# Designed miniproteins, single chains, continued (4), part 38

Each design is a single chain, and the fold is of that chain. pLDDT is the mean over its residues in the fold that is shown.

## One batch from the design tools (miniprotein)

Design m13296
Fold by ESMFold2-Fast:
Structure m13296 (fold): chain A 94 residues (1-94)
Amino acid sequence: PRRVIVVDADLPPEDQDAYFREVVDRVADSAGIETVVVVTIDRESKTLTIKTYDLVSGRSEEEVLQAEPTRETFDRLVDELGERYDSVLVFIRE
């Protein structure tokens, strides 16, 4: 079954890798999640940085979107990620 879990995370960039390892160990592995997505929001520039980590291959991808950070935008991103990945954990950061 498709699984999309959204978690709000308020962590500085330097702590990202340590945080993802911790969360993957505790939550993603037990939930059978194969992909972790981090959405970082810059409200001043109205940019969304989407960083995708593939836990199976160890690859990462980064996309930058210019968009109003609204619930509608987040709902669309969560829906698109749920269609692209069978199991995904999403973190939203400001």
Scores: mean pLDDT 64

Design m13297
Fold by ESMFold2-Fast:
Structure m13297 (fold): chain A 71 residues (1-71)
Amino acid sequence: ELEKLIEDAEKHNGYVGLAVLYYLLGNDPALAEEYFEKARAERDPEIVEAIREDLLAGRLTEESRSVMETP
């Protein structure tokens, strides 16, 4: 799920892939945002923003699913 988002980002641009990687690793948030901004300048901003939102939505959905987890 989250790994798919990273792989998708890498296929678009190295900048997007790096931004997603740093975001997931929990490194400096400013660095992740910097790479997202660079990616938006090089590619369609809508696509980059969709990847960023999908990443955030994935984490929120996973948190919710964790509460409802059943054997």
Scores: mean pLDDT 59

Design m13298
Fold by ESMFold2-Fast:
Structure m13298 (fold): chain A 64 residues (1-64)
Amino acid sequence: KIPEEQARAIRQLLLAAPGYISARAIAERTGLSLGNVNRLLNALVEAGVAEYDAATRGYRGVRL
């Protein structure tokens, strides 16, 4: 269901980021559309490999 290469790229970006990063910033850094980024981020959060912070409206990677 998820393009593996795009999900992997976003996860690597999240793990490399020093803190929470917005979906818009991820779209700008990856060249993906905001809609694709939001879809992939939701899937990564559902999988437990990313977390969302409502206060910053940002995402970060989770190491398992």
Scores: mean pLDDT 78

Design m13299
Fold by ESMFold2-Fast:
Structure m13299 (fold): chain A 58 residues (1-58)
Amino acid sequence: MEEAKKKIEEGERLLKEGREELDKVAADPSAPTKEIARAIGKILRGIGLIFEGELLLK
């Protein structure tokens, strides 16, 4: 159960960081595609960790 909670917490952290990075990039029309990809990558990894944690609880 502790591992599930840690995965959810880490996933939520990555999701928030990725969303903040994506919001900054979206505000800058000159932002490089690599920065967009990085932000999206963090969001996807965050979602994956949250789902893994939720699956361990079910």
Scores: mean pLDDT 79

Design m13300
Fold by ESMFold2-Fast:
Structure m13300 (fold): chain A 80 residues (1-80)
Amino acid sequence: SEEEKRKLRREAIILLASASALLMAALIYKRLNEPQEKIDELLERALRDAREAIRLAEKAGDAQLVADGRALIAEIEELR
């Protein structure tokens, strides 16, 4: 249904926002020379949120949101 697809898109967007915030925190921690273990924890959390967002976006049939999630995963992997 359209209502179910809207809910899935909303959940995917929230998860992408979460993943983006975690990635930003990891970048800030890297700039501050925080321990790598703290950075890795943030990146792993970001990766989990981004992967779940892609799953929900695929279920919603939102190709652009899937692409956005994949781009975010590429950025996260670059910092590992």
Scores: mean pLDDT 91

Design m13301
Fold by ESMFold2-Fast:
Structure m13301 (fold): chain A 109 residues (1-109)
Amino acid sequence: FQAEAAAQVAALEAKYAGLPAIIEAMSPEQLEDLRRYDAELQIKVARELLEELKKVGAPEEYIKQLEEFIKEQEELLKKLSSSEKAPEEVKAALEESAELLLAGFKKKL
């Protein structure tokens, strides 16, 4: 799982090779907006994965771990505020990465 996820992240890094320079040039306020967007995206992915795990009768411990993760991300969102927007290309890369990870998890279930 972790090795496959790392390979998918590496492939996205290659596709978005200019992205690190853009992220490095971002203001602290834009980075906070990006962290907020990432947290919202992680909650969405985790909720979809939780539904799939319940359908396949996954062990209760895995269900609880995902529910705890979702709660942690929701608490993070309450603490984050920003008046500046992160670049759309950075947000698109995060969304594509999350979609690939979710598809990989669903294939393994």
Scores: mean pLDDT 74

Design m13302
Fold by ESMFold2-Fast:
Structure m13302 (fold): chain A 88 residues (1-88)
Amino acid sequence: SRVLEAAKAEAERYSEEEIKEIKKEIEELKKKNKKSDEALLVVNLVTLALIALAEGKYEEAIKLLKEALELDDSESLREYLEYVEKLK
């Protein structure tokens, strides 16, 4: 499926160290809580969700996608969430 292909492609881009850096950036962006940073926060949350999906961590992927949806209620994110929820 397109979602699983995207998840695998995303996971292949990042080392465990780089994933830790993304997690740290999410914490910093949440702490700043600036409107101008919302798009970057959504991108980072979706990146972690796809990595979690590729690793079979469905509950983590769902949690991250729900956080992204709270900031950006887009059809694409809803489709991703629905797909992952059907896998658990």
Scores: mean pLDDT 82

Design m13303
Fold by ESMFold2-Fast:
Structure m13303 (fold): chain A 96 residues (1-96)
Amino acid sequence: MKLTKEEIEEALRAAIGTLQEVADQISDPKARAEIQKHIDEAQKALEAGDYETAIKHLRRAADIAGESADKQGNLELSLKVVAARLLIVAAEFGLS
């Protein structure tokens, strides 16, 4: 699937927003801080037009968020992480 620059940016912004919602509901303050750090770096990369770096940080944020949601037994948060991962994958294929 070929995506426009605008579609890639929209997918990455949607992934950032979804992961931010997950981070806000993570009980472990260390995990939450690590997720937030990667979200912040992804936002900076996206603003700079560095989609590859943004995707890298979002994948890391999703990995930490997914593990934390699973440890909490929160199915809604785990499903939000899956949704964010699908948006990240769509953006990554759009760059190919």
Scores: mean pLDDT 87

Design m13304
Fold by ESMFold2-Fast:
Parts: structure tokens; C-alpha cells; sequence
Structure m13304 (fold): chain A 55 residues (1-55)
């Protein structure tokens, strides 16, 4: 399962406010979160790399 991060959790909350349903707000980086980041124009690979470095 994806990396757990408070940054990801905050992103999930923002996506819900925008009208998207990213699933449970648990800070887990999964395919759904990655798809939303890509839709928002953010670098999915960059976010994933930062999460791995933090781990």
C-alpha cells in the first residue's frame, strides 16, 4: 500500500472540498490520489519520490 503522510492527508481533504471523493482520508498515497494530483497539474512522480525519501 502507498506511503502514509500528513501531506497526502491534507491533499485528500482538499480534493473532497473540490467535489472529488479520494476515498478515506488516511494519508495513504494510492492510485486515486495520484490521479487527482495529475489532474491538478502536479508532478505525481515528484510527490512519490519525496514520500519515499521521508520514509
Amino acid sequence: VGVKSEGVKELQERFRELGFDPGPVDGVFDQRVAAFLRLMGLPVDGVFDEAERAA
Scores: mean pLDDT 63

Design m13305
Fold by ESMFold2-Fast:
Structure m13305 (fold): chain A 86 residues (1-86)
Amino acid sequence: SHMKKELLERLKRDAKLVIERYGLSPEEREILEQYIENMTDEQIELYKRMEDLSVLPEMRIINLLRTGTPETRALADKLDAAIAKA
């Protein structure tokens, strides 16, 4: 749908910000891209709710990754640590 397309475009913008700001490796970028490609309806609803609550872009990405696989959760922990150092 048009709404889903627009949401995915905003999500990809958030992802790009995280990739560029925190210097994600090619492997970490692939984990994030695979997560976005395979998002469940529940994860999409979580993203929309975080936008409605004005959650920061980087925290939206981290919170989404925490709902995924062991690999996406490990990336979330790494990003949390990077934000704490910034």
Scores: mean pLDDT 85

Design m13306
Fold by ESMFold2-Fast:
Structure m13306 (fold): chain A 86 residues (1-86)
Amino acid sequence: MTAMDALDEILAAGVTELPVKTEEQRAAVEAAMERLGKALGKPVVSDALGLSDEEMAKKAGEDGYIALTSISPTASVVLLIPASLI
């Protein structure tokens, strides 16, 4: 699984604005991050969940990634940032 695959799963779940507002969208984001984390062998935490930088860093740990998500009408992007750099 790639970051683009995770983005496709988030968009397929109907996420059009951030942070996510419904239980279904939150579960879809968390499931996509779990699958991405398994593929990378490291935890991945999405900013789409509306967590603070400190909460994301704690969940990702020293070896994890933070997935920075941007959704717009013209472009959507996910960037993986090592949590150690935050």
Scores: mean pLDDT 76

Design m13307
Fold by ESMFold2-Fast:
Structure m13307 (fold): chain A 68 residues (1-68)
Amino acid sequence: MVVIGDHQVLGPDVVLGDDTVIGDHNVIGPHAKLGKHVVLGKDNVILGPVEIELPVKLGEGNQVLLDK
């Protein structure tokens, strides 16, 4: 089951895996792929084509940016 809070910004081609929980006020850029059991709190920013396939918990105010 995927749970999504309010005030999300999801870019195109975002994929959310099973048992993913996303809180309020998150920004997820285009081509992001979140695997199973990913938990995001509030105010997180994930930018660029990112693949997160491990169970991960991000609290509040985190930024995940791709190295170029």
Scores: mean pLDDT 71

Design m13308
Fold by ESMFold2-Fast:
Structure m13308 (fold): chain A 72 residues (1-72)
Amino acid sequence: DVAAARAAIAARADRLATVDPAVGAAYREVATEILDLVAAGREEEAAEVERRWLAEHGAALRAAVAALRARE
């Protein structure tokens, strides 16, 4: 269900944005792009987009996730 997946992406991005607005915004963009590629059957391109994004943003994402877990 693409609509449910988009809603889940929005919810995760909003949670990340409470501790790091830049990471939240970047996550929303990349997760939406990955979802659209997977829905189009372009799984190898989706994997490459994810790999590139994690190389650039992975440390910031891990820090934001750790901060969310610490406050919950």
Scores: mean pLDDT 84

Design m13309
Fold by ESMFold2-Fast:
Structure m13309 (fold): chain A 81 residues (1-81)
Amino acid sequence: MEYLNDEEVEEALRQLEERAASIPDPEAAEAFRRYATLAIEGAREGDEKKFVEAQRILLEYLKKVASEEDLPLLEAKEAEI
């Protein structure tokens, strides 16, 4: 019934901060923190809206750093959400 317990959430949040700290671009690090935090919270609570919001944050960031060839694929993926 619960997707993650409190200890798993704590460990996931620690892993998230470690990974975010390894990202040299501060905007990318912040986008990753927002994405991963919402994904972890969605998994803990079973909240589908948080998963959808996490995907939107990730796609918005990817569109900013994407190559010209990858942009149409990311825009198509965003339209599916």
Scores: mean pLDDT 70

Design m13310
Fold by ESMFold2-Fast:
Structure m13310 (fold): chain A 73 residues (1-73)
Amino acid sequence: MKIKELVEKALKALDSGNYDEAIKYFEQAAIEAEKEGNLKVTRLFNSAIEYVRAGNREKAKELLKEALKEIDK
């Protein structure tokens, strides 16, 4: 599965309050980014996971949008 699809699923899970599911998709997206050698995107996903666990949904979404822009470079 491509990183963009994983991020879209994670965002949908965040909007639905399914934080455990969102974290699972972020972890999968981070693994895919690491395989591609994109350390910045990997760090953004890891930070998003931390914010979801802290209950800061809005900051997690912000970091995901940044990761998507970075992937398109």
Scores: mean pLDDT 82

Design m13311
Fold by ESMFold2-Fast:
Structure m13311 (fold): chain A 67 residues (1-67)
Amino acid sequence: MVDPSLPLSDQQYLINDYLSTSEAFKALSPRERQAVYLALLVGYSFREAGEKVGLSAATVRRAVARV
């Protein structure tokens, strides 16, 4: 979890850096990685992220839980 007092741009940078070094994230399918990226960096809900990539909200939630 990032420090909530940090600027939004710094929070997004830290999340992106974390995901780029996460082996769990790299082990996900390309579609699941896209959904996790949308949920964590863009701020989409699991349902919205899943809708964008053609996955269920439950699948997106499980992918986020693995990271």
Scores: mean pLDDT 72

Design m13312
Fold by ESMFold2-Fast:
Structure m13312 (fold): chain A 70 residues (1-70)
Amino acid sequence: SMKNLEESERDSRDATPAARAALEEARRTGRVVLDGRTYDLADLTPEERRHLLSTLATRAGVEAIRRARE
């Protein structure tokens, strides 16, 4: 259920709904699926985590904008 989204809303306040959903799933599983690859957040440095989560949010946001244009 999506009620955990409210708890992380402060951290993802300015993110699009698509980006927030992707970040919520990454937080819940401790993994990021990007371009068909799975990355385990526990095995990454804090820098790598930040970059990967930022990339995930950006990809989700860009996809949403791209679809809105069409």
Scores: mean pLDDT 67

Design m13313
Fold by ESMFold2-Fast:
Structure m13313 (fold): chain A 97 residues (1-97)
Amino acid sequence: MKEKAINFLKKLREKYPFLSKPLPEEEHPDWQQRVPELITIDDLLEKVEKGEIKSIQELRRDLATLFHQLELLYPEDSELYKKAREAAKEFEKFINS
């Protein structure tokens, strides 16, 4: 599980860099106040590497939390919102393959 999860999360981060940096700090310096415990893909990678995420089900739960946070953060008509939904679908394909 661990190696496959790490490889998947790294590929997802490369394709969707906003998963690591959700908003430009210069444009949205208060974004953390809007989503006080925003989880990034870098946080999930660290948890997997440390063995804190031990199963596909735990990874699914934490990624669902991350995507939910992004949907609250991004306007529904934005490109970032659409890309966040695409990233969520990539994860569902990974789980079901």
Scores: mean pLDDT 74

Design m13314
Fold by ESMFold2-Fast:
Structure m13314 (fold): chain A 72 residues (1-72)
Amino acid sequence: APVPLPADPAQRREAADRAIALADETGSPSLYAVAGQLYYSLGDYDKAKQLAQKALALDPNNKMAQQLLAQI
């Protein structure tokens, strides 16, 4: 079963930072979008916006990144 996002802000930040590191190595737009959503859930809208823009620079059709950027 899919694990729900942890309620602990420290665990969400760790997951986001891990996703960014993996995205930097693989060039995955979806991993940047996931990291952006995690930072958005932490209230870091500036970081979320930067990650959404980076995902869209790699894939302009990434729906998760488009939706995230529209919410900021």
Scores: mean pLDDT 81

Design m13315
Fold by ESMFold2-Fast:
Structure m13315 (fold): chain A 84 residues (1-84)
Amino acid sequence: MDKDYKEAEELAKKMNFTRILKLLDWIKKNYEKDKDKADNYIHAILNILRTAQRYNLSEDVVLNQLIAIAKFNNDEEFLKAINK
């Protein structure tokens, strides 16, 4: 987690994706007890950010992919966090 979290944070900072940075911090604080859930979201965010960097995609595209994942998982808590 720590390595993937750090890389995701560095990529989001480099791309100036401030909403993704807030979401990463929210996951760290709110999914601390559910390590597997936290790790899965961090890994998904990192992979989506790498794709966004490669193809020069906007933060909105990244957020929409995360919304799709959260909806698929019926994760209402994460959906509320994204939409704030």
Scores: mean pLDDT 84

Design m13316
Fold by ESMFold2-Fast:
Structure m13316 (fold): chain A 135 residues (1-135)
Amino acid sequence: SDFTALFNEALLKASELKSTIDSAGEEASKAVSPELAKVIRDTANSAISSIDQAVSNINQALSEGSSPETQAQTLNDAKAAVQAAKDNVSSTLDDAAKKVPDAKELLDSQKSKIDSAANALISALDAAADALLAL
């Protein structure tokens, strides 16, 4: 179905976002103190866990044969979780940039990569939800 292809695209974008958060978090961590590096890594790990949980919730709704409305709601909940995870990582990197001004350009660059990957996932989830409701 069109939904299956669009959902597989969303799964690919979720994997890309998790990889981007992990890589960006590690690069950001190298530019700051060990104490700030721990905060960045903890926030990145929490964001990845939130994305994994959102994907798990969608797969559960699909496997249970839930209504299209319930499946679409799970995709919308996943979009909200991705936005919150993105905002938390961005806030943590902004705080680190204020504390370590010499690292600001690097931290802003890593934040931009995460923003781009998160927006790609949100768009893919929107497309999948629209396809479910068009059935």
Scores: mean pLDDT 90

Design m13317
Fold by ESMFold2-Fast:
Structure m13317 (fold): chain A 98 residues (1-98)
Amino acid sequence: APLSPAQREVLRRAARRILEAMGLPESYLEAVEYILRRMLENDGRLPSAEEVARRLGIPVSTARELVLDVGAGLSKLAKERGLSADELVEELRAELAA
């Protein structure tokens, strides 16, 4: 289903925080947003590198590194707030539902 403008802004803000946490370039913003969206659609499970590569038209090796960076970025951001990664994902899910 298409995201509302408010939902897109929530995901884009979360994606930007991951970019900053992991030192990733702004050119990866849309890729990180896609990975976060797919994770939230899949009960908090990160998408496969193969799915991301196919969807974004990038090499599987690049997609694998991005998926790992999203996971690491979520863990880092959660730790900085005294949360588990799962708790941060549920907070993001609740923010998207509001």
Scores: mean pLDDT 85

Design m13318
Fold by ESMFold2-Fast:
Structure m13318 (fold): chain A 60 residues (1-60)
Amino acid sequence: MVAKQSEANKLANQGRKAAEAGDVDKATELFKQALLAGGASEADAERNAKQLTDLWAAEA
């Protein structure tokens, strides 16, 4: 198992929980950290983190 992928999944799960709780700022930060841990660039991580936060907040 690739350690980077494990950390990315853990951070993504924390981001999802924050988004469901309505904490958009924390959700975006956690998703950004998850994407960076997965090897994304800073620009891609920021953009995708915002999209993931919007998706999970909308499903809450």
Scores: mean pLDDT 76

Design m13319
Fold by ESMFold2-Fast:
Structure m13319 (fold): chain A 61 residues (1-61)
Amino acid sequence: KIEKYAEEIVKNRDDPEKLGEVLRKAVEEGIITRDEALRIRQLANEGASVEEIKKELEKAK
């Protein structure tokens, strides 16, 4: 679950609308909070890897 979200976040980092949808779904499913979603969006925009995004998602649990 977390791995799939990390991959989708990185895949859509150049598409703000799709990235926003992926992050909103993760918040709705209780994977991350809204504040964590904002931080993860910033990391994705800065070119963070799938591994780095996965690590941030895992910290949120």
Scores: mean pLDDT 79

Design m13320
Fold by ESMFold2-Fast:
Structure m13320 (fold): chain A 62 residues (1-62)
Amino acid sequence: MSKKEIILEYFKKHGFVLDRDEIIKLLTEKFGISEETARKILDKYGDKFTYKEVLKIVEELE
């Protein structure tokens, strides 16, 4: 499954706007990123995330 499809399915199951903790869970469980690294990546963002914002974050990590 592509990274885009994984993120899209996660948002479809959990809602169209997700909290920081939900995104940390996505990054750790689906992309194998450590919780510490995920928190550092999200430090420049607010407490709410859209699909487009998370997709951009994940694509920039490649």
Scores: mean pLDDT 77

Design m13321
Fold by ESMFold2-Fast:
Structure m13321 (fold): chain A 89 residues (1-89)
Amino acid sequence: TKENDETQLEILRDSLEVLRDNAPTLSADQVINGVKSLTEATLKLIEKSSEKEKFRDVAIEKLEEIRKLVTDEKAKEAIEEAIKKLKEA
Protein backbone atom coordinates (compact mmCIF):
# COMPACT_ATOMS: atom_id res chain seq x y z
CA THR A 1 0.00 0.00 0.00
CA LYS A 2 1.04 3.66 -0.37
CA GLU A 3 1.25 3.96 3.44
CA ASN A 4 3.63 0.97 3.63
CA ASP A 5 5.78 2.55 0.88
CA GLU A 6 6.05 5.82 2.88
CA THR A 7 7.15 3.86 6.00
CA GLN A 8 9.73 1.86 4.01
CA LEU A 9 10.97 5.09 2.35
CA GLU A 10 11.47 6.70 5.80
CA ILE A 11 13.40 3.62 7.06
CA LEU A 12 15.57 3.62 3.90
CA ARG A 13 16.28 7.37 4.20
CA ASP A 14 17.17 7.05 7.91
CA SER A 15 19.48 4.06 7.23
CA LEU A 16 21.29 5.91 4.43
CA GLU A 17 21.62 9.05 6.59
CA VAL A 18 23.18 6.95 9.41
CA LEU A 19 25.71 5.54 6.89
CA ARG A 20 26.37 9.09 5.56
CA ASP A 21 26.90 10.59 9.04
CA ASN A 22 29.26 7.74 10.06
CA ALA A 23 31.11 7.50 6.69
CA PRO A 24 34.08 9.71 7.82
CA THR A 25 34.69 7.38 10.83
CA LEU A 26 34.21 4.05 8.99
CA SER A 27 36.84 2.01 7.13
CA ALA A 28 36.58 1.75 3.33
CA ASP A 29 35.42 -1.89 3.68
CA GLN A 30 32.69 -0.87 6.16
CA VAL A 31 31.44 1.84 3.77
CA ILE A 32 31.50 -0.60 0.82
CA ASN A 33 29.57 -3.25 2.81
CA GLY A 34 27.01 -0.66 3.99
CA VAL A 35 26.53 0.68 0.44
CA LYS A 36 26.10 -2.84 -1.02
CA SER A 37 23.63 -3.89 1.70
CA LEU A 38 21.47 -0.75 1.40
CA THR A 39 21.59 -0.90 -2.43
CA GLU A 40 20.33 -4.52 -2.39
CA ALA A 41 17.57 -3.53 0.09
CA THR A 42 16.60 -0.57 -2.17
CA LEU A 43 16.46 -2.81 -5.28
CA LYS A 44 14.07 -5.18 -3.45
CA LEU A 45 11.86 -2.21 -2.45
CA ILE A 46 11.86 -0.94 -6.06
CA GLU A 47 10.80 -4.43 -7.31
CA LYS A 48 7.86 -4.62 -4.84
CA SER A 49 6.68 -0.98 -4.99
CA SER A 50 4.45 0.94 -7.39
CA GLU A 51 6.37 4.12 -6.32
CA LYS A 52 9.75 2.92 -7.66
CA GLU A 53 11.04 6.43 -8.46
CA LYS A 54 10.75 7.56 -4.81
CA PHE A 55 13.02 4.75 -3.54
CA ARG A 56 15.44 5.21 -6.46
CA ASP A 57 15.65 9.01 -6.07
CA VAL A 58 16.21 8.91 -2.27
CA ALA A 59 18.88 6.19 -2.53
CA ILE A 60 20.77 7.96 -5.36
CA GLU A 61 20.62 11.32 -3.51
CA LYS A 62 22.02 9.84 -0.27
CA LEU A 63 24.68 7.76 -2.07
CA GLU A 64 25.88 10.92 -3.89
CA GLU A 65 26.19 12.61 -0.45
CA ILE A 66 28.20 9.63 0.90
CA ARG A 67 30.47 9.69 -2.19
CA LYS A 68 31.40 13.33 -1.40
CA LEU A 69 32.44 12.34 2.16
CA VAL A 70 34.68 9.35 1.27
CA THR A 71 38.26 9.66 -0.01
CA ASP A 72 39.01 5.96 -0.68
CA GLU A 73 38.87 5.14 -4.41
CA LYS A 74 37.43 1.62 -3.88
CA ALA A 75 34.62 3.07 -1.74
CA LYS A 76 33.91 5.70 -4.44
CA GLU A 77 33.86 2.97 -7.14
CA ALA A 78 31.40 0.89 -5.05
CA ILE A 79 29.11 3.93 -4.62
CA GLU A 80 29.27 4.74 -8.38
CA GLU A 81 28.40 1.09 -9.21
CA ALA A 82 25.49 1.20 -6.71
CA ILE A 83 24.13 4.42 -8.29
CA LYS A 84 24.44 2.81 -11.77
CA LYS A 85 22.49 -0.28 -10.63
CA LEU A 86 19.75 1.92 -9.14
CA LYS A 87 19.48 4.01 -12.35
CA GLU A 88 19.13 0.77 -14.39
CA ALA A 89 16.42 -0.61 -12.06
Scores: mean pLDDT 84

Design m13322
Fold by ESMFold2-Fast:
Structure m13322 (fold): chain A 95 residues (1-95)
Amino acid sequence: MSPFEQKLIEEAIKIMKDMISDGVPLNDATYEAIWYVAEHISGLTSWNPDVKKELEKVVKEAKKKLDSNPNASEEERIKLIEETVKKAMDIYKKY
């Protein structure tokens, strides 16, 4: 994993944990962290519409996984964030 990917994962996990500490439900906090990743990568491409469309698909698939497992552990939520960053970086590398 690149230093940039690792940093983005750490930032997304921090967002999720900070939101949970503020009383946001676990799935909502995880979903917001996933959206942060997508918006961050989209911003780096100056909101390229093709990149945005592919990132929205990644976010939608992640939401389906969260909705299917409402009792997901912290480790499972972190893995979902890591998978989202990897997919978002793969999209970014194509542009």
Scores: mean pLDDT 85

Design m13323
Fold by ESMFold2-Fast:
Structure m13323 (fold): chain A 75 residues (1-75)
Amino acid sequence: AAAQEAIEKTRAEKQEEMREAAREGVREAAEALREAPAVGPDTDLHINALINAMKVAGMSQEEIEEAEALLREAL
């Protein structure tokens, strides 16, 4: 029981770190787009990569939709 609980706790901590990194990446991208909006395929690829990172981090669909809206408004 104790060993399994420790493993689950470690996984939860790593997943939270990934979520924080993904949220920070979205904020930085939104700020960059507001300062210098770059319209092109590279911008779409970058946005899609951030959304995929959030999905991998196990963020809620609501958080992902909110991040996508934020990035699209920054364009």
Scores: mean pLDDT 72

Design m13324
Fold by ESMFold2-Fast:
Structure m13324 (fold): chain A 80 residues (1-80)
Amino acid sequence: MEKIEEVKRYAEQKKAELLRLADEKGLPDSFKENLLDVFDQEAERIIEEVKTKNISLDEAKERLDRVFEALKKAIDIATK
């Protein structure tokens, strides 16, 4: 249970960073909502893998970092 809460907290921190980046770039609310929805779907899959013990806490954080980086690149592309 504690490991799941740590992964959820980590995901919430990354989600907050994405929202801040999108806001700083002046992206529309619809784009921000779509970004957060994609992140939430991927985070839920990762959390489920931790619950079923298919992946470690460290691997879950690594996968969340990859999702964050992919969505951050999408923000950068959308602002050009």
Scores: mean pLDDT 82

Design m13325
Fold by ESMFold2-Fast:
Structure m13325 (fold): chain A 81 residues (1-81)
Amino acid sequence: LEELLERLYEEGFRAGLEAGDDEEKAKELLEELLERGREELTRYVSFEEPEAVPLGPQELLELVERVVREGFEKGLEEYKK
């Protein structure tokens, strides 16, 4: 899980940097990342033993979405700096 979250954060950060000050591009890239994050989470849950999954499905989805958004926002912030 930690490796997945770290990868999603880094992907979010890069996308935020790429979007920069283009609000339409930022919106499109964020939506694409959120969709990919959900797909990656589905694969993670499908391959892990139930006992190895630390949180419930809704909590995992919220965590993935939060990590993607945090990375993306950090990337946007770094671009504007």
Scores: mean pLDDT 73

Design m13326
Fold by ESMFold2-Fast:
Structure m13326 (fold): chain A 84 residues (1-84)
Amino acid sequence: SAEIEALREAAADEPKGRQQAAFFVGLARLDRERFLAEARRLLLHFGYSEAYLDSLDDAQLVRLTIEALGSDAASREELARLLL
């Protein structure tokens, strides 16, 4: 959607090591379901299987995504605050 594209553009203004985390923080603020959909796509890209991801509840998927992002402490805390 145009909103998700705008979030990707905004995240590009962050230092390279924070761009992905900034994008996911923006998604979490926008809509939980949109965050979960993009988180699932990210985890599939990282090599997680669909069967494994289907076995997780929403909170488990969120925790795995926060861990997989490898972001700074501030971004991790913000994602946990918004989604857990």
Scores: mean pLDDT 80

Design m13327
Fold by ESMFold2-Fast:
Structure m13327 (fold): chain A 84 residues (1-84)
Amino acid sequence: EREERIRELLFELEVIDGLALIAVGVAKIAKDPEYALKKLEEYLKEAEELLKELEELGATEEQLAEAKAILDRLKEVIEELKKE
């Protein structure tokens, strides 16, 4: 079912969003921004693949906006960490 697959992909994106938050938190405590950068870049690549599959499945504008918001947050955090 297309709608079921779309929900699965959105759930995977939410998991990536949560894992990214954990990685940033751990890196701040450990003072290791390189660890967070490596993890966030891996998560961004996975999130981009999930977004592509959502677009191919014909996800709604609302669903695509949710996915893009997660990718935008990942990109923003990566850029912030690269400056430090």
Scores: mean pLDDT 83

Design m13328
Fold by ESMFold2-Fast:
Structure m13328 (fold): chain A 58 residues (1-58)
Amino acid sequence: SPQEEVDKLLEEFRKTYSEEQVKEFERQLNQALKSGASVDAIRTLAASFRDRFDQLEK
């Protein structure tokens, strides 16, 4: 389900990214869920955040 995908992604992000980055990502995921986003849309959002955040880990 979309909620299960969100929960999984948040756990993965907490292992890799800062608390501030995870909070930003969580806000966007919760907004997407409230808007009826599909699992594919949630995964696309996560990929976008990974690309952005990975540029900042240098």
Scores: mean pLDDT 79

Design m13329
Fold by ESMFold2-Fast:
Structure m13329 (fold): chain A 96 residues (1-96)
Amino acid sequence: EIKEIEEKAREHIKKAEELIKNKEDIEKIAEELKKALEEILKLLELGAEEEARELAEELEKLWEKIRENSTDEELKLIQEMVLPLQHEEFQRRLAE
């Protein structure tokens, strides 16, 4: 189960990276990032903190690439959809 969730998270991260490289629609990129984050949150619920942290770090690296390839308005949309969930839930569950 943990390995399956981890693999799903990595797949969504990879899809988001490919969408960025191909200059696809920003909403599709945001959806894949959100799905990756949801899988990371599932790992935290299962107590897989190390795996969740590693995947969150991969998401942060991907976010840096998005910043380089997106307009300010597009960045604001993605940040509002993805980063608040990552910050709030990730901080809350890891602080326990």
Scores: mean pLDDT 72

Design m13330
Fold by ESMFold2-Fast:
Structure m13330 (fold): chain A 79 residues (1-79)
Amino acid sequence: MEELQQKIKELEAKRDELVKKINDVATKISELRQRALQATPEEREKLQKEIDALTDEMVSLVKELRKINEEIKKLKEYL
């Protein structure tokens, strides 16, 4: 039982870390979008590429979060 509780705790810690990373990426995207409103056309193109890259990173992080949430749910069913 203690081993299952420890694994759930470790997964919940990973989940919390992923949520923080997703929020950090979302904040960066918002900041880049605000900068793009005041940027030159050349800088705007560069900022859009950075936004696109961060958006792809966010999609990957969200997929990983969903997998961790599913694993936590399954492990809790054995408690």
Scores: mean pLDDT 85

